Designed miniproteins, single chains, continued (4). Designs and how they scored, part 43

Each design is a single chain, and the fold is of that chain. pLDDT is the mean over its residues in the fold that is shown.

## One batch from the design tools (miniprotein)

Design m13578
Fold by ESMFold2-Fast:
Structure m13578 (fold): chain A 91 residues (1-91)
Amino acid sequence: MEEAEKLYEKGRVYLNNGDYEKAIKLFEEAIKLDPNLPYAYLVLGEAYYKMGDKEKAIEAFKRAIELASKLPDEYKFVKNRAEELLKEIES
């Protein structure tokens, strides 16, 4: 959905600028419009991790892995990145 993609892109701008609360809100809105976007859960997890919310970060990364695993050829990089970040949190 084009609207979900636009919210995701806006969220990434805020994430890159360190505005994690605005990024999270935009990613949550993108997920509400399209709950099957693995990359939206990946960046949601990154934003939670940057805010120090490890529990929410872990849950978002697990969801990103679950969704990416359904279309592995399309979302291999999302799956690999989420697995890398989970390992970092658990170390």
Scores: mean pLDDT 84

Design m13579
Fold by ESMFold2-Fast:
Structure m13579 (fold): chain A 56 residues (1-56)
Amino acid sequence: MYTKEEILALPDEEAKNALIEAVKNKEDIGLAVEAVAEKLGKSVVDIIKYVLEELK
């Protein structure tokens, strides 16, 4: 799983893709969701909705 610092250092699209890969691999994504939300200026709820939509 990526650290918060690693997620923040990625381009926005790569950070989103890293989060989706972590979800597919059944990793603990709590810190990754928080990091991506901070990076994109979105709420954690918005990022969770994005992840659920991508997994359909």
Scores: mean pLDDT 75

Design m13580
Fold by ESMFold2-Fast:
Structure m13580 (fold): chain A 65 residues (1-65)
Amino acid sequence: MDLSDPLFQRALAEALRERFPEAEVTPSTALWVLGELLDAGRVSQEEAREVYRRAEELVREALAA
């Protein structure tokens, strides 16, 4: 999946807001915010993969419409 895809960026932002509702996340900053959370130790590698899988699920749902 292309990380610069606008649909994926929107989906990643939604997935991040579901898990971290207080995080200031937009589609254009979603990948950066995930990296910051990993670097700060606020998210584990496994949790980051779960957020990524959720984003992929949201993209699949959007494409199925």
Scores: mean pLDDT 77

Design m13581
Fold by ESMFold2-Fast:
Structure m13581 (fold): chain A 80 residues (1-80)
Amino acid sequence: MKITRGIGLALRAIGLILDAERTGDVSLLREAIELAEELLKMGFKSLALKLYKRALEVAKKLGDEETAKRAEEGIEEAEK
C-alpha cells in the first residue's frame, strides 16, 4: 500500500535527520533528503515539505551549504 510505504520512508528520514544532528554526520542528512525526494515523487508533498524544512535547519547548524541548498530546492518543489 502506497500510504504504508510513505510512512516507512518518512520515519526512516526523521531517524536519519535526528542521527545527523546528534553525530554531525552530513551523509545521513543527504540520505534523508533522498528519502524526502522519493516521498515528493510519490505525492506526499506536505510530508516531504516538513522533512526538507527540518533537514535544512540541521544542514545550516552543521554548516553544510550544499545540503542546505538541496533542501531549499526541495522546499520550493514541494510548495508548487
Scores: mean pLDDT 82

Design m13582
Fold by ESMFold2-Fast:
Structure m13582 (fold): chain A 83 residues (1-83)
Amino acid sequence: DEAGEHAEKGQEAYDKGDYETAIEHYEKAIAIEPNNAIIWNNLGKAYYKKGDYEKAIEAYEKALAIDPSNEEAKKNLEKVKKE
């Protein structure tokens, strides 16, 4: 699963604090699976850690458009809007 491999590499980079590399891998995963709310939420988290709040909001909103029940994305969106 190519998308899963990119999502895994993105998570590994995120865990190491390499948010730029995490973003690149999550973007590759999204190119393969554009309607995966979990990957969109993870992309938002990586942008948030990088301080790119506008792109974080965009990614969280996309996750919620795909899956309105994603409580983590709702919480993360509320958090970033207060920055």
Scores: mean pLDDT 88

Design m13583
Fold by ESMFold2-Fast:
Structure m13583 (fold): chain A 79 residues (1-79)
Amino acid sequence: LTEEQKEALREALGIAVEAAKEVVALTDDEALIEALARRLEKALEEAKKALEEGRDPEEVIAYVRKAAEEAIAEARAAA
């Protein structure tokens, strides 16, 4: 990974971590928390792969941010 790609990956990881914290704060449904955590992990895995394939860092960050927003919305709907 280039330095720019590493920075994008660090930002994506930060977004996913903050989303996971918010999900845990919004719901006590352990099964839902586990499902959303796996979804965020998968989004990060796909983000890393996209960066390795030369995809635009801004596009990759936007992808992870969207996944994070969707996870938070789903946790909020279950509350």
Scores: mean pLDDT 84

Design m13584
Fold by ESMFold2-Fast:
Structure m13584 (fold): chain A 99 residues (1-99)
Amino acid sequence: MEEIKEKGREVAEILREVARLAKEGAPEEAKDLIDQMEAQAKKIEELVESGEITEEIAKRGAYVAAGLAEAAADLLAKKNEELAKKAKELAEKAEELAK
């Protein structure tokens, strides 16, 4: 149970951090991605707090987080390459959590 909750917390933290990077570098262009990342983070946080998080949900959340982070990195690459690099590193961490 704790390992599953920890994975869920890490996925939510990745989503929130990528949303933060997108807000800093490309807030207008990334608005829909930011909204999606924040909504996914909230959903996962809620499932962790309620104890309803499962290994399957955490892994699927990680896959979704990786995809959203890659999309954010691609968008940021045209605006701020440093923020794009950070978003890409977070996408790689999310892929590892999805294992």
Scores: mean pLDDT 86

Design m13585
Fold by ESMFold2-Fast:
Structure m13585 (fold): chain A 69 residues (1-69)
Amino acid sequence: LEELARETLEILEEAIELAEKAGDEELVKQARQLKEAVREAARAGNLERLELLHEEARRLLEKARELLE
């Protein structure tokens, strides 16, 4: 659980960096909101929610990468 939360936060940090580089303020906002949701789910020990948030984080990262291609 802790490891999944850590990996998800790392994905979101990368998404934020790429979105900031691309100038997409909305994507930065979405990624930051998702980081907070990850922290809350980890604190609550909610593995199912963390798995869903991990998938959402991966989608945001893919979107951020597309902005720079």
Scores: mean pLDDT 82

Design m13586
Fold by ESMFold2-Fast:
Structure m13586 (fold): chain A 62 residues (1-62)
Amino acid sequence: GPMVAVARTDVAGDGGTRLSLRAGDRVLILEELDDRTVVASLLADPSRRGLVHASALEVVSG
């Protein structure tokens, strides 16, 4: 299934490229750009997407 992750901490976005998250927010990982950065969309609002640091996310299978 699609790769889902949970934000470990609050993440401050920049209002453009980087996605803002609160701890416990679930995201769908759309693309892995490198070992540090992923493109993700907020599961509760898929219109919200952007770059997230991989270290801020915990992958949940399914």
Scores: mean pLDDT 80

Design m13587
Fold by ESMFold2-Fast:
Structure m13587 (fold): chain A 59 residues (1-59)
Amino acid sequence: SLREQALQKAQQLIEDSADPEFYASLSPAEVLELAAERYAEQGRDELAAEYRAYAEAIR
């Protein structure tokens, strides 16, 4: 399901993080929203939209 994919993506982002304490303070949806904003800043608009959809799926 989209929710299962979203949770897996959030977990992957936390594991790849250089700041585990910061990410441990966030919800999975907040982690995905932060990733979407970073993709948008990089001009990766399709990835930004995908990660926003993941965040919405787990709210």
Scores: mean pLDDT 80

Design m13588
Fold by ESMFold2-Fast:
Structure m13588 (fold): chain A 63 residues (1-63)
Amino acid sequence: GPVPDAPAGGTFAKSLEEVKKQLEKILEEARANYDPETVARIEKALEQALKDIEAMDAARKAQ
């Protein structure tokens, strides 16, 4: 059924933009504060997550 209320509000596109901003901040902090090995792991995880999100967005736009 339809969602009665959405206090968070916003479209998938807006949520994706916010996620991208958060990921960029996390990556910058990681580069400043963590060892290169840890940063590489974080970067890989974020790239994978972003790919999955972009694939979902592309599927939505194709409809």
Scores: mean pLDDT 71

Design m13589
Fold by ESMFold2-Fast:
Structure m13589 (fold): chain A 78 residues (1-78)
Amino acid sequence: DELIKVAKEAADALQANPELASTGIQLLKSMENLKEKPELMAFSVTTGGMVAARRAGNQETLAKMEELYKKAEKIKKE
């Protein structure tokens, strides 16, 4: 459940940015297909978000995605 929350927060952060909104919507739809695999959902959304943010040159969103990725790693290990 905490991993699903990380994925949702990442997708919401992407959708808040006009240049990343389409990617955020696509990742949200991917989450529906991965709802039974929370770990894969969290890491897929955060890594996809990092790639999209880097391509857009949005350093603030990139840092947010990296923070959420680290949070997902911590949840997985604990």
Scores: mean pLDDT 77

Design m13590
Fold by ESMFold2-Fast:
Structure m13590 (fold): chain A 55 residues (1-55)
Amino acid sequence: SPRQERLTARLLERVDADPEDVEGLQALFLEGLAEGLSREELDEVAARVQAHMRE
């Protein structure tokens, strides 16, 4: 979804800037949930971010 893609892009930007900013990353996930993303969509976003961090 467009919201899912936007959240993914924001999380990847944050990870690239400071991968140790756990609080900031958690805040972005909570914002996504508040904006109406499902838990399934959030799980997909998390998987994509984790894959990026391993590359």
Scores: mean pLDDT 79

Design m13591
Fold by ESMFold2-Fast:
Structure m13591 (fold): chain A 91 residues (1-91)
Amino acid sequence: ALSPEQRAALARIVGEVLQRIQERIAETGRVPSDEEVLEIADAAVAEYLAEHPGAFSPEQQARLRALTRELALRILESLRAGKRAAGFIEL
């Protein structure tokens, strides 16, 4: 299970990912690719960890990255399918 600090970090990072996906759609008029969404996810995690040095162990950092990538792809699939991903996020 994630610690409260990891859950808070994941929620912030995922919110940033969702915002950037929405901005990309607004800018391009299209839903981004899996590769583009994973790049957004990886960048958001890297930026968060750079802003919070020493807050998480390497193992916790790897877990945050893996979960952010998974949730970002689920958000993308939800957007493509016209379904809401927000109700399926287990933190």
Scores: mean pLDDT 80

Design m13592
Fold by ESMFold2-Fast:
Structure m13592 (fold): chain A 92 residues (1-92)
Amino acid sequence: SSMARQLALSAVETARKEGGSVEVRAEGGTLTITLSGLSPESITALALQAIGLGLDGVGVDVEIEGDTLTITLRGLSPAEAQAIAAAVRALA
């Protein structure tokens, strides 16, 4: 979905702005985005954005551990997941 791409690009932009890091993994229709070194405010904002995608029927899981945020998106096409992962890696 375009919303999944928007979330992923927003996450990369936030990580770059704050001097954090972003890692992305695509496996079938599942996309995992791991963000580290973000402020608590940015972690909260991105987590809420990801939860909002869950309300639109995207499978969403969010985990917060210290300064690390992991967002897992499910139900994407494999091609879409790979395309988003490639875009994130190009910008990271």
Scores: mean pLDDT 81

Design m13593
Fold by ESMFold2-Fast:
Structure m13593 (fold): chain A 77 residues (1-77)
Amino acid sequence: MEELAKEVEARLEELGERYREAVAAGDAERAKEVVREIGRLGREVVEKLKDKLSPEEYEEAMKRIEEDTARLLAEAE
């Protein structure tokens, strides 16, 4: 779990840099692609941790990822 979390943090940091580059370049389509990749990564991580989460924790985590992804997509337009 700890190793997976650190690997995910590193990938999120890379995706965050790509997002900033896309926004700085005014590339809304690229920014949206990065946000979708972040959402997919989040869901993949929660699925891998499913056996270690309560049903409530799993549901809340998945809902939060969906809501955060939708919010970021709206901001990127």
Scores: mean pLDDT 77

Design m13594
Fold by ESMFold2-Fast:
Structure m13594 (fold): chain A 96 residues (1-96)
Amino acid sequence: AALAAGNAALAAGNFNTAIANYNAAIAANPNDATAYNNLGSAYLALGNYSNAIACFNKAIELNPNNATAYLNLAIAYEKLGKTADAAACLDKAEAI
């Protein structure tokens, strides 16, 4: 229920509520790549790019075929002006 509650909060723009629910989902299942990717998306929406990048990297560590995590990582790098890092992430997403 925590992952679903986090997803509902994220869709509604309730990013702090989404973060709390995704942290609960991760506490219940520490290997949930989807929860880490969605947690990163909530941080990205708040402009917390450092935490977003850490979450997306963890999602990729748990599931290297997570094209969505690479796309989100590219967005985070573009927000930081890291154009070369963003391009590399887009290439990886397209290859999956």
Scores: mean pLDDT 86

Design m13595
Fold by ESMFold2-Fast:
Order: structure tokens, then C-alpha cells, then sequence
Structure m13595 (fold): chain A 71 residues (1-71)
């Protein structure tokens, strides 16, 4: 049974928002933040079994790769 890890979700959201804010000005730091957000969402998905968090993890991983190409 999944107990929602609200603290991990909140941290992943903060990292993703910070990554987005730096996407144009510091793409290297943006990529690192999106990678860490993706990692935390993957942990949430593994703990909850909720495919939505796996999808969000994948989106953040893709944003990290795009930011890396702009760095």
C-alpha cells in the first residue's frame, strides 16, 4: 500500500521549478536540478506504485537532457 511521500514530492517540485527558472540563464545548473527532480519523482513512483510520478520523472529527465544540450 502506498503512503504518499509528500516531502519528497514537495522537494522534487521545488527542484523542477528552480530548474525551469534557470533554463535560459544557467542551462548547466538547470540540467542538474531537473536530473535531481527526476530522481526524486522516480523514488516516489517506486514507493507509491503510481505511474503518474514515473511520467513526471521522465518529463524532468527529458528537460535535463535538453538543458545539457544548451549548456
Amino acid sequence: MSNPPNELVAEAERLSERGDSLFDTDPEESARLFRESSRLYRKVSEETGDDMYLLVSGVNATLAKIAEKRA
Scores: mean pLDDT 82

Design m13596
Fold by ESMFold2-Fast:
Structure m13596 (fold): chain A 81 residues (1-81)
Amino acid sequence: SGAPQPRTITLTGVNTDASDTVELKGIPVTIDGKLSKGPKSFDITTNGGSTVTLPGGGYEVSVNGVKVATIGTELGDVVKL
């Protein structure tokens, strides 16, 4: 089929567990010279150690209220927290 398999994105240098609060906020980001942004109304709060599937776009990642990463995703990508 023409649909790519979902990719798993792992946050390097981020160590979270189920007691941590992880927030993903849709934002405009530039990845390899291409603008990518999360959906205008997409903000998610989850526990550390979780796996989340995101709409394609740019996301700011915060752990316990502290920004730790900015990521770009394609539709169906899975982020391991």
Scores: mean pLDDT 68

Design m13597
Fold by ESMFold2-Fast:
Structure m13597 (fold): chain A 60 residues (1-60)
Amino acid sequence: MGKVVVAVEDYKATKPDELSLKKGDKVEVLEVVDEYHVLVKNLKTGKEGLVPKKYLKEAE
């Protein structure tokens, strides 16, 4: 299982490869793409996409 993190606020996808998140959504980190973006899977919806790292914190 990858690292599980939580959305600290709502995020609205602005590009086709990005994932929209609701505050409190738990996501699994699949890949760290760069310093500012991670590829995640939303554990509620099963959808995958890029999100800015700053919208996420560790879920524990």
Scores: mean pLDDT 79

Design m13598
Fold by ESMFold2-Fast:
Structure m13598 (fold): chain A 95 residues (1-95)
Amino acid sequence: DPAKIEEILEAARVLVEAMKKLKLTPEEVKKAQEALEILNNASLEQLREALARTDDPDVRAMLEYIIAKKNNDLAKEIDYLMKLNGLEEPVEPVR
């Protein structure tokens, strides 16, 4: 479903933009939460299709982070999270 893949790509963009801000409004927090819900409810197949349709490195890192999380691949989850946040040291994700 092309519309579903576009929804997933937009959700990834919303989360990337939220991560770049020091302070979010309540409306932006709600939008980020809804975007995260979309990504968490997407199948691995849909996430991989979305990844294949984007060349934006931040969006790709976000999609790969969600894929790693769904696959319970903690090492890759941490790697992509550090890439998104520019962190020098591995930080275990708060669950």
Scores: mean pLDDT 75

Design m13599
Fold by ESMFold2-Fast:
Structure m13599 (fold): chain A 91 residues (1-91)
Amino acid sequence: SMAEEKGKEYLKKGEEAARNGDFEAAIEHYKKAAELSEGRLKAEALTNLGMVYALMGDYEAAIEAYEKALELDPDYEAARYNLERVRKLLA
């Protein structure tokens, strides 16, 4: 669908911004990707959003994003792995 195609475009823009160290731009693009997507694509966008929050030291926002990704796809390994790591930092 047009919405899923736009979701994929924003996911790509978020990935590009993150690679360039533009974390604020990456967050906005990943939020938009998640809004426009469902299922696995939304879980991917939320997982990438969580990773950027963690890089910025916003562990609370990172945990929330990973938990939302796992609600959509409980088998999404990247979200589970990164959630466990962030939880360890706060223990």
Scores: mean pLDDT 90

Design m13600
Fold by ESMFold2-Fast:
Structure m13600 (fold): chain A 88 residues (1-88)
Amino acid sequence: GKKEIIEKAEKIVEENRKLLKEVKENVKEISVEEAIGRILRAIGDIIELELLLKKEKDEEVKEALEKAIEELERIKKELLELMKKLPK
């Protein structure tokens, strides 16, 4: 139950980190539209985890969700900054 929520949050963060790394390593291959799609995914994932956090009563699960949300916000911010440097 609770362990499953923590594992899902960690997986969401890992998946978004991989998408960010792909933009950083392949800026010539990534379009602005693709970067926007990745930003929208990060926003959606943040909203999903925030909704889970709002319903959660377990302190350990809440801490894991808060950490995941913070990491996703950092990823979102980096993606937004990278968009300024992508080729048109």
Scores: mean pLDDT 83

Design m13601
Fold by ESMFold2-Fast:
Structure m13601 (fold): chain A 60 residues (1-60)
Amino acid sequence: SKLIILDENGNLLGETEIEGATMEDVKNGLKLGGTEILEEVDENTIVAENNGKKVYVKVE
């Protein structure tokens, strides 16, 4: 699986391979890091905020 992080305009901020991780694992990791989950767009896409910055997080 692949983790993709986009800014609010759809620009790529980061991309990494994740093996065996689910969206729930990603959400838990983000919350532990101080990131707020704002919305679940679908089962593989969330909107989150870290330090006042809005990002889209996708798992593919």
Scores: mean pLDDT 80

Design m13602
Fold by ESMFold2-Fast:
Structure m13602 (fold): chain A 83 residues (1-83)
Amino acid sequence: MTALEQLAEEVAKLENGASYEELIAETAQRLGISEELAEKVILTQLDYILKYSSDPELKKKAEILYEYYSKNLPEDVLEKYLS
């Protein structure tokens, strides 16, 4: 799965009422890692795209996902992974 496809799927799931916790659990199961590592992967990839991507569509999807997470995640988690 490409980063764009993954972000598009995550945005669609959140718009359809999926919780942040469900996204973490699904990512952990898909990658065969812990939920803690899945959260780190999701947020680190998002931060990287926001800071370094030159793709306007990818950045726009990342901004939508960031806004959702900023409303639903503890501030300390956001500060740790999304600077």
Scores: mean pLDDT 72

Design m13603
Fold by ESMFold2-Fast:
Structure m13603 (fold): chain A 76 residues (1-76)
Amino acid sequence: MTEEQKAALKELVDNVERAVQRFAASDADPEKIAALQEAVDNARTALENGDYEKAREYLKKALDILHELLPETRFP
């Protein structure tokens, strides 16, 4: 994984963490918010351990949950 890809991955984790905070303040499905928080926390831990492949997998999981919370962002 390139240094540029690592930087992008860190930015993506930060963006998803901000999304979780916004959903936690909203009337969104609390079960999905909890699952999103768990996936993001796991991605952050993987990044801190230098496991960028694992962080990417957890981020993919978080994005799948985020698409369920924001149906208009789901790709075909």
Scores: mean pLDDT 76

Design m13604
Fold by ESMFold2-Fast:
Structure m13604 (fold): chain A 56 residues (1-56)
Amino acid sequence: GEHAKKLAEEGVRAARAGDVEAGAQLLGEAIRLAKSQGDEEGLKYAEEAAKSVGLG
């Protein structure tokens, strides 16, 4: 859903700003949330977002 995508976007921003720990935590939460909700689109988005910053 919308929340998983927003968490992934925040995670990417944090990682790109140099806060890799916060970025990893937010991306992990985005993936967890998408899996718990059966949100296949949000899961794919979050996984691709994590890979884009080297955290996937």
Scores: mean pLDDT 82

Design m13605
Fold by ESMFold2-Fast:
Structure m13605 (fold): chain A 80 residues (1-80)
Amino acid sequence: DKETLRRRAAELEQRVAELEKKNPYSKELGDEYVRLATLYAELGEKEKAIEWFKKAIEVYRKSGDDVRAKALEEALKELE
């Protein structure tokens, strides 16, 4: 149900905003950005999904998780 996915995305955006203030470069924040990107992809909102994946890549690199950052970069190429 797309309405349920939109509601979950809105809830997750609020959670993300809280994590950004608490731990702006944590792996946890990167993981939540990936969840949000995946929800927008499931909604068919490709451009929003790509934006959130790019934010996740930046956070993973800043947290030192280059393996996850690289994996997301490869996934993003397939989405484009």
Scores: mean pLDDT 82

Design m13606
Fold by ESMFold2-Fast:
Structure m13606 (fold): chain A 87 residues (1-87)
Amino acid sequence: SEKEKAKEEIKELVGKALEHAKKGYEAYEKGDYEEAIKHFEEAARAAKKAAEVAKEKLGDEEMAKAGEQAAEEARKKAEEIRKEKEK
């Protein structure tokens, strides 16, 4: 069903967001700020897409809100690292 496909899509997008966040932290610890920024930006995109799928295809406003919050946090981390790189 479309609902089951949406759930599978959300699971894949959440997985991608978590993997990118993990890679972002690993890159940051190694001093690879460009890679860290890239990974956190990808994490934010994946989380945002998961939120949109949850809202549009499942009507799950709570899941959508959680995904949007995760996307915002990842985006803030990318911006913070970008600013640290310039110091």
Scores: mean pLDDT 87

Design m13607
Fold by ESMFold2-Fast:
Structure m13607 (fold): chain A 62 residues (1-62)
Amino acid sequence: MMEKIQEVQKKFFEIGLQAKTRDIQLQINALQSEAIQALKDGDFEAAQKKVEEAEKLVKEEK
């Protein structure tokens, strides 16, 4: 569990570095909190979807 939380946090940190605007950074932070909560609830699929959503947000910044 803890190892997966750290792995997800690292991914969100790397995604956040790609964010060009403060608004996108705030949305990524919210998605990170939701993903960590999903992991604590045992919903790994929901956590993965939040990671993918954050990646999509930074791609929109092109």
Scores: mean pLDDT 78

Design m13608
Fold by ESMFold2-Fast:
Structure m13608 (fold): chain A 73 residues (1-73)
Amino acid sequence: SALEEAQRRIQELAQRANEYFQQGDYDKALQTLDEAIALVRELLARTGDPRYARLLEEAEEARKLVEEEKKKA
């Protein structure tokens, strides 16, 4: 289904963002996280499922951590 495809895409983007972060490519990590956050917001708006609200909070916290590491680089 379209929802299952979106969920897989979010997981792929999260893994890619983590890989960029581990490589020190903070700009690509942030760009990739922003793509994931946009999809999570879309799923939250469409479904109202609290699972996506929690995932959104986790993604936003991850984004803040990447921004802080970028400032130290």
Scores: mean pLDDT 86

Design m13609
Fold by ESMFold2-Fast:
Structure m13609 (fold): chain A 56 residues (1-56)
Amino acid sequence: DPVILGVAEHELAELLAQGVITEAEKEEILRLVREGRYDEASARLRALMERKGYVG
């Protein structure tokens, strides 16, 4: 879904710019989104946010 991918790219770019995630973490989540693995992408992002002290 190009809309979901576009939203994910924007959100992950903001998190990267803020230093919340790394470039490798961004690419891993985007890969899952491109593969249609949205539940896994969401779970990965949530785990990263919780690990870094943010609410997922």
Scores: mean pLDDT 77

Design m13610
Fold by ESMFold2-Fast:
Structure m13610 (fold): chain A 84 residues (1-84)
Amino acid sequence: MSKEEFEKEVDRALAAMDIAVARELIKQGKYEEAVSFLEKNLDKIPEELKPEAYRVLAEAYEKLGNTDKAQEYRKKADEIEKKL
């Protein structure tokens, strides 16, 4: 396995953990913390996991009453999913 392939696998594992942490924050009612945490790490999330990350962000924003942001992230998730 190349160094680049190894780093890609590590990035995927870290992204999966970040998404899991955000979901746990939502479960605890910490919606603003979930949004802040995921948005900060969004650029490090591989494209194949971005639809899931965007849906988690959409759920958190919906719980916060920000329907415009929730719709924006759902649209971003759908657009990427069409390419996968």
Scores: mean pLDDT 82

Design m13611
Fold by ESMFold2-Fast:
Structure m13611 (fold): chain A 69 residues (1-69)
Amino acid sequence: AAVTKDTAVGKGFGVNEPVPETPPSTEEIQQLAQQAAEARKQGKWEEAREYVTKLSKGSHGYNEARRRE
């Protein structure tokens, strides 16, 4: 058997659950981006990348709207 279920549980923290969540505001998105920049300045490249990933996931709808522009 494939380890799909085990991996899905770990990676499926809310991503596989279709629960309605209020997306973060532009201000929160900017705050996360600043934390990513600070982590990068401190030499934490992996930490910075994690913040960017969370921004993309949380603000997916807002980013899509901006891309349309």
Scores: mean pLDDT 58

Design m13612
Fold by ESMFold2-Fast:
Structure m13612 (fold): chain A 61 residues (1-61)
Amino acid sequence: YYDEALKLLKQGKYEEAVKKAEEAIKKDPNNAQAYLLLADALQKLGKNEEALKYQQKAKEI
């Protein structure tokens, strides 16, 4: 799940990377790396406020 999201992020497929990162979080909600990946993809899409929210969640784990 996380590896798929990371591959999509590297390919510039940011919306698809967001969906796969969300799936990774649902499978393991303690995966700080998945929250950081979601935040990065959201930043690339210009959703900076949502990205900051997930960056903060990653720091809490």
Scores: mean pLDDT 79

Design m13613
Fold by ESMFold2-Fast:
Structure m13613 (fold): chain A 67 residues (1-67)
Amino acid sequence: PSAGEGARLVGDALAGKRDIPAEDAEAARVGSLAGGASPEAAERLRQLALDKGRATGEEVRELMEAG
């Protein structure tokens, strides 16, 4: 996935417009990094989406705010 596509995915989730499904977990990781998240926060988001089948916009926001 491109960094731009991933950044839009994460941005829409942060705005409460969508959840991030497990199939988009890698795009969310790349987009989080492009948005300034730490590698650790980006990987945690990817793992959360894979483990739960999706990451909610609230969970994305909490991870991005934490680091």
Scores: mean pLDDT 79

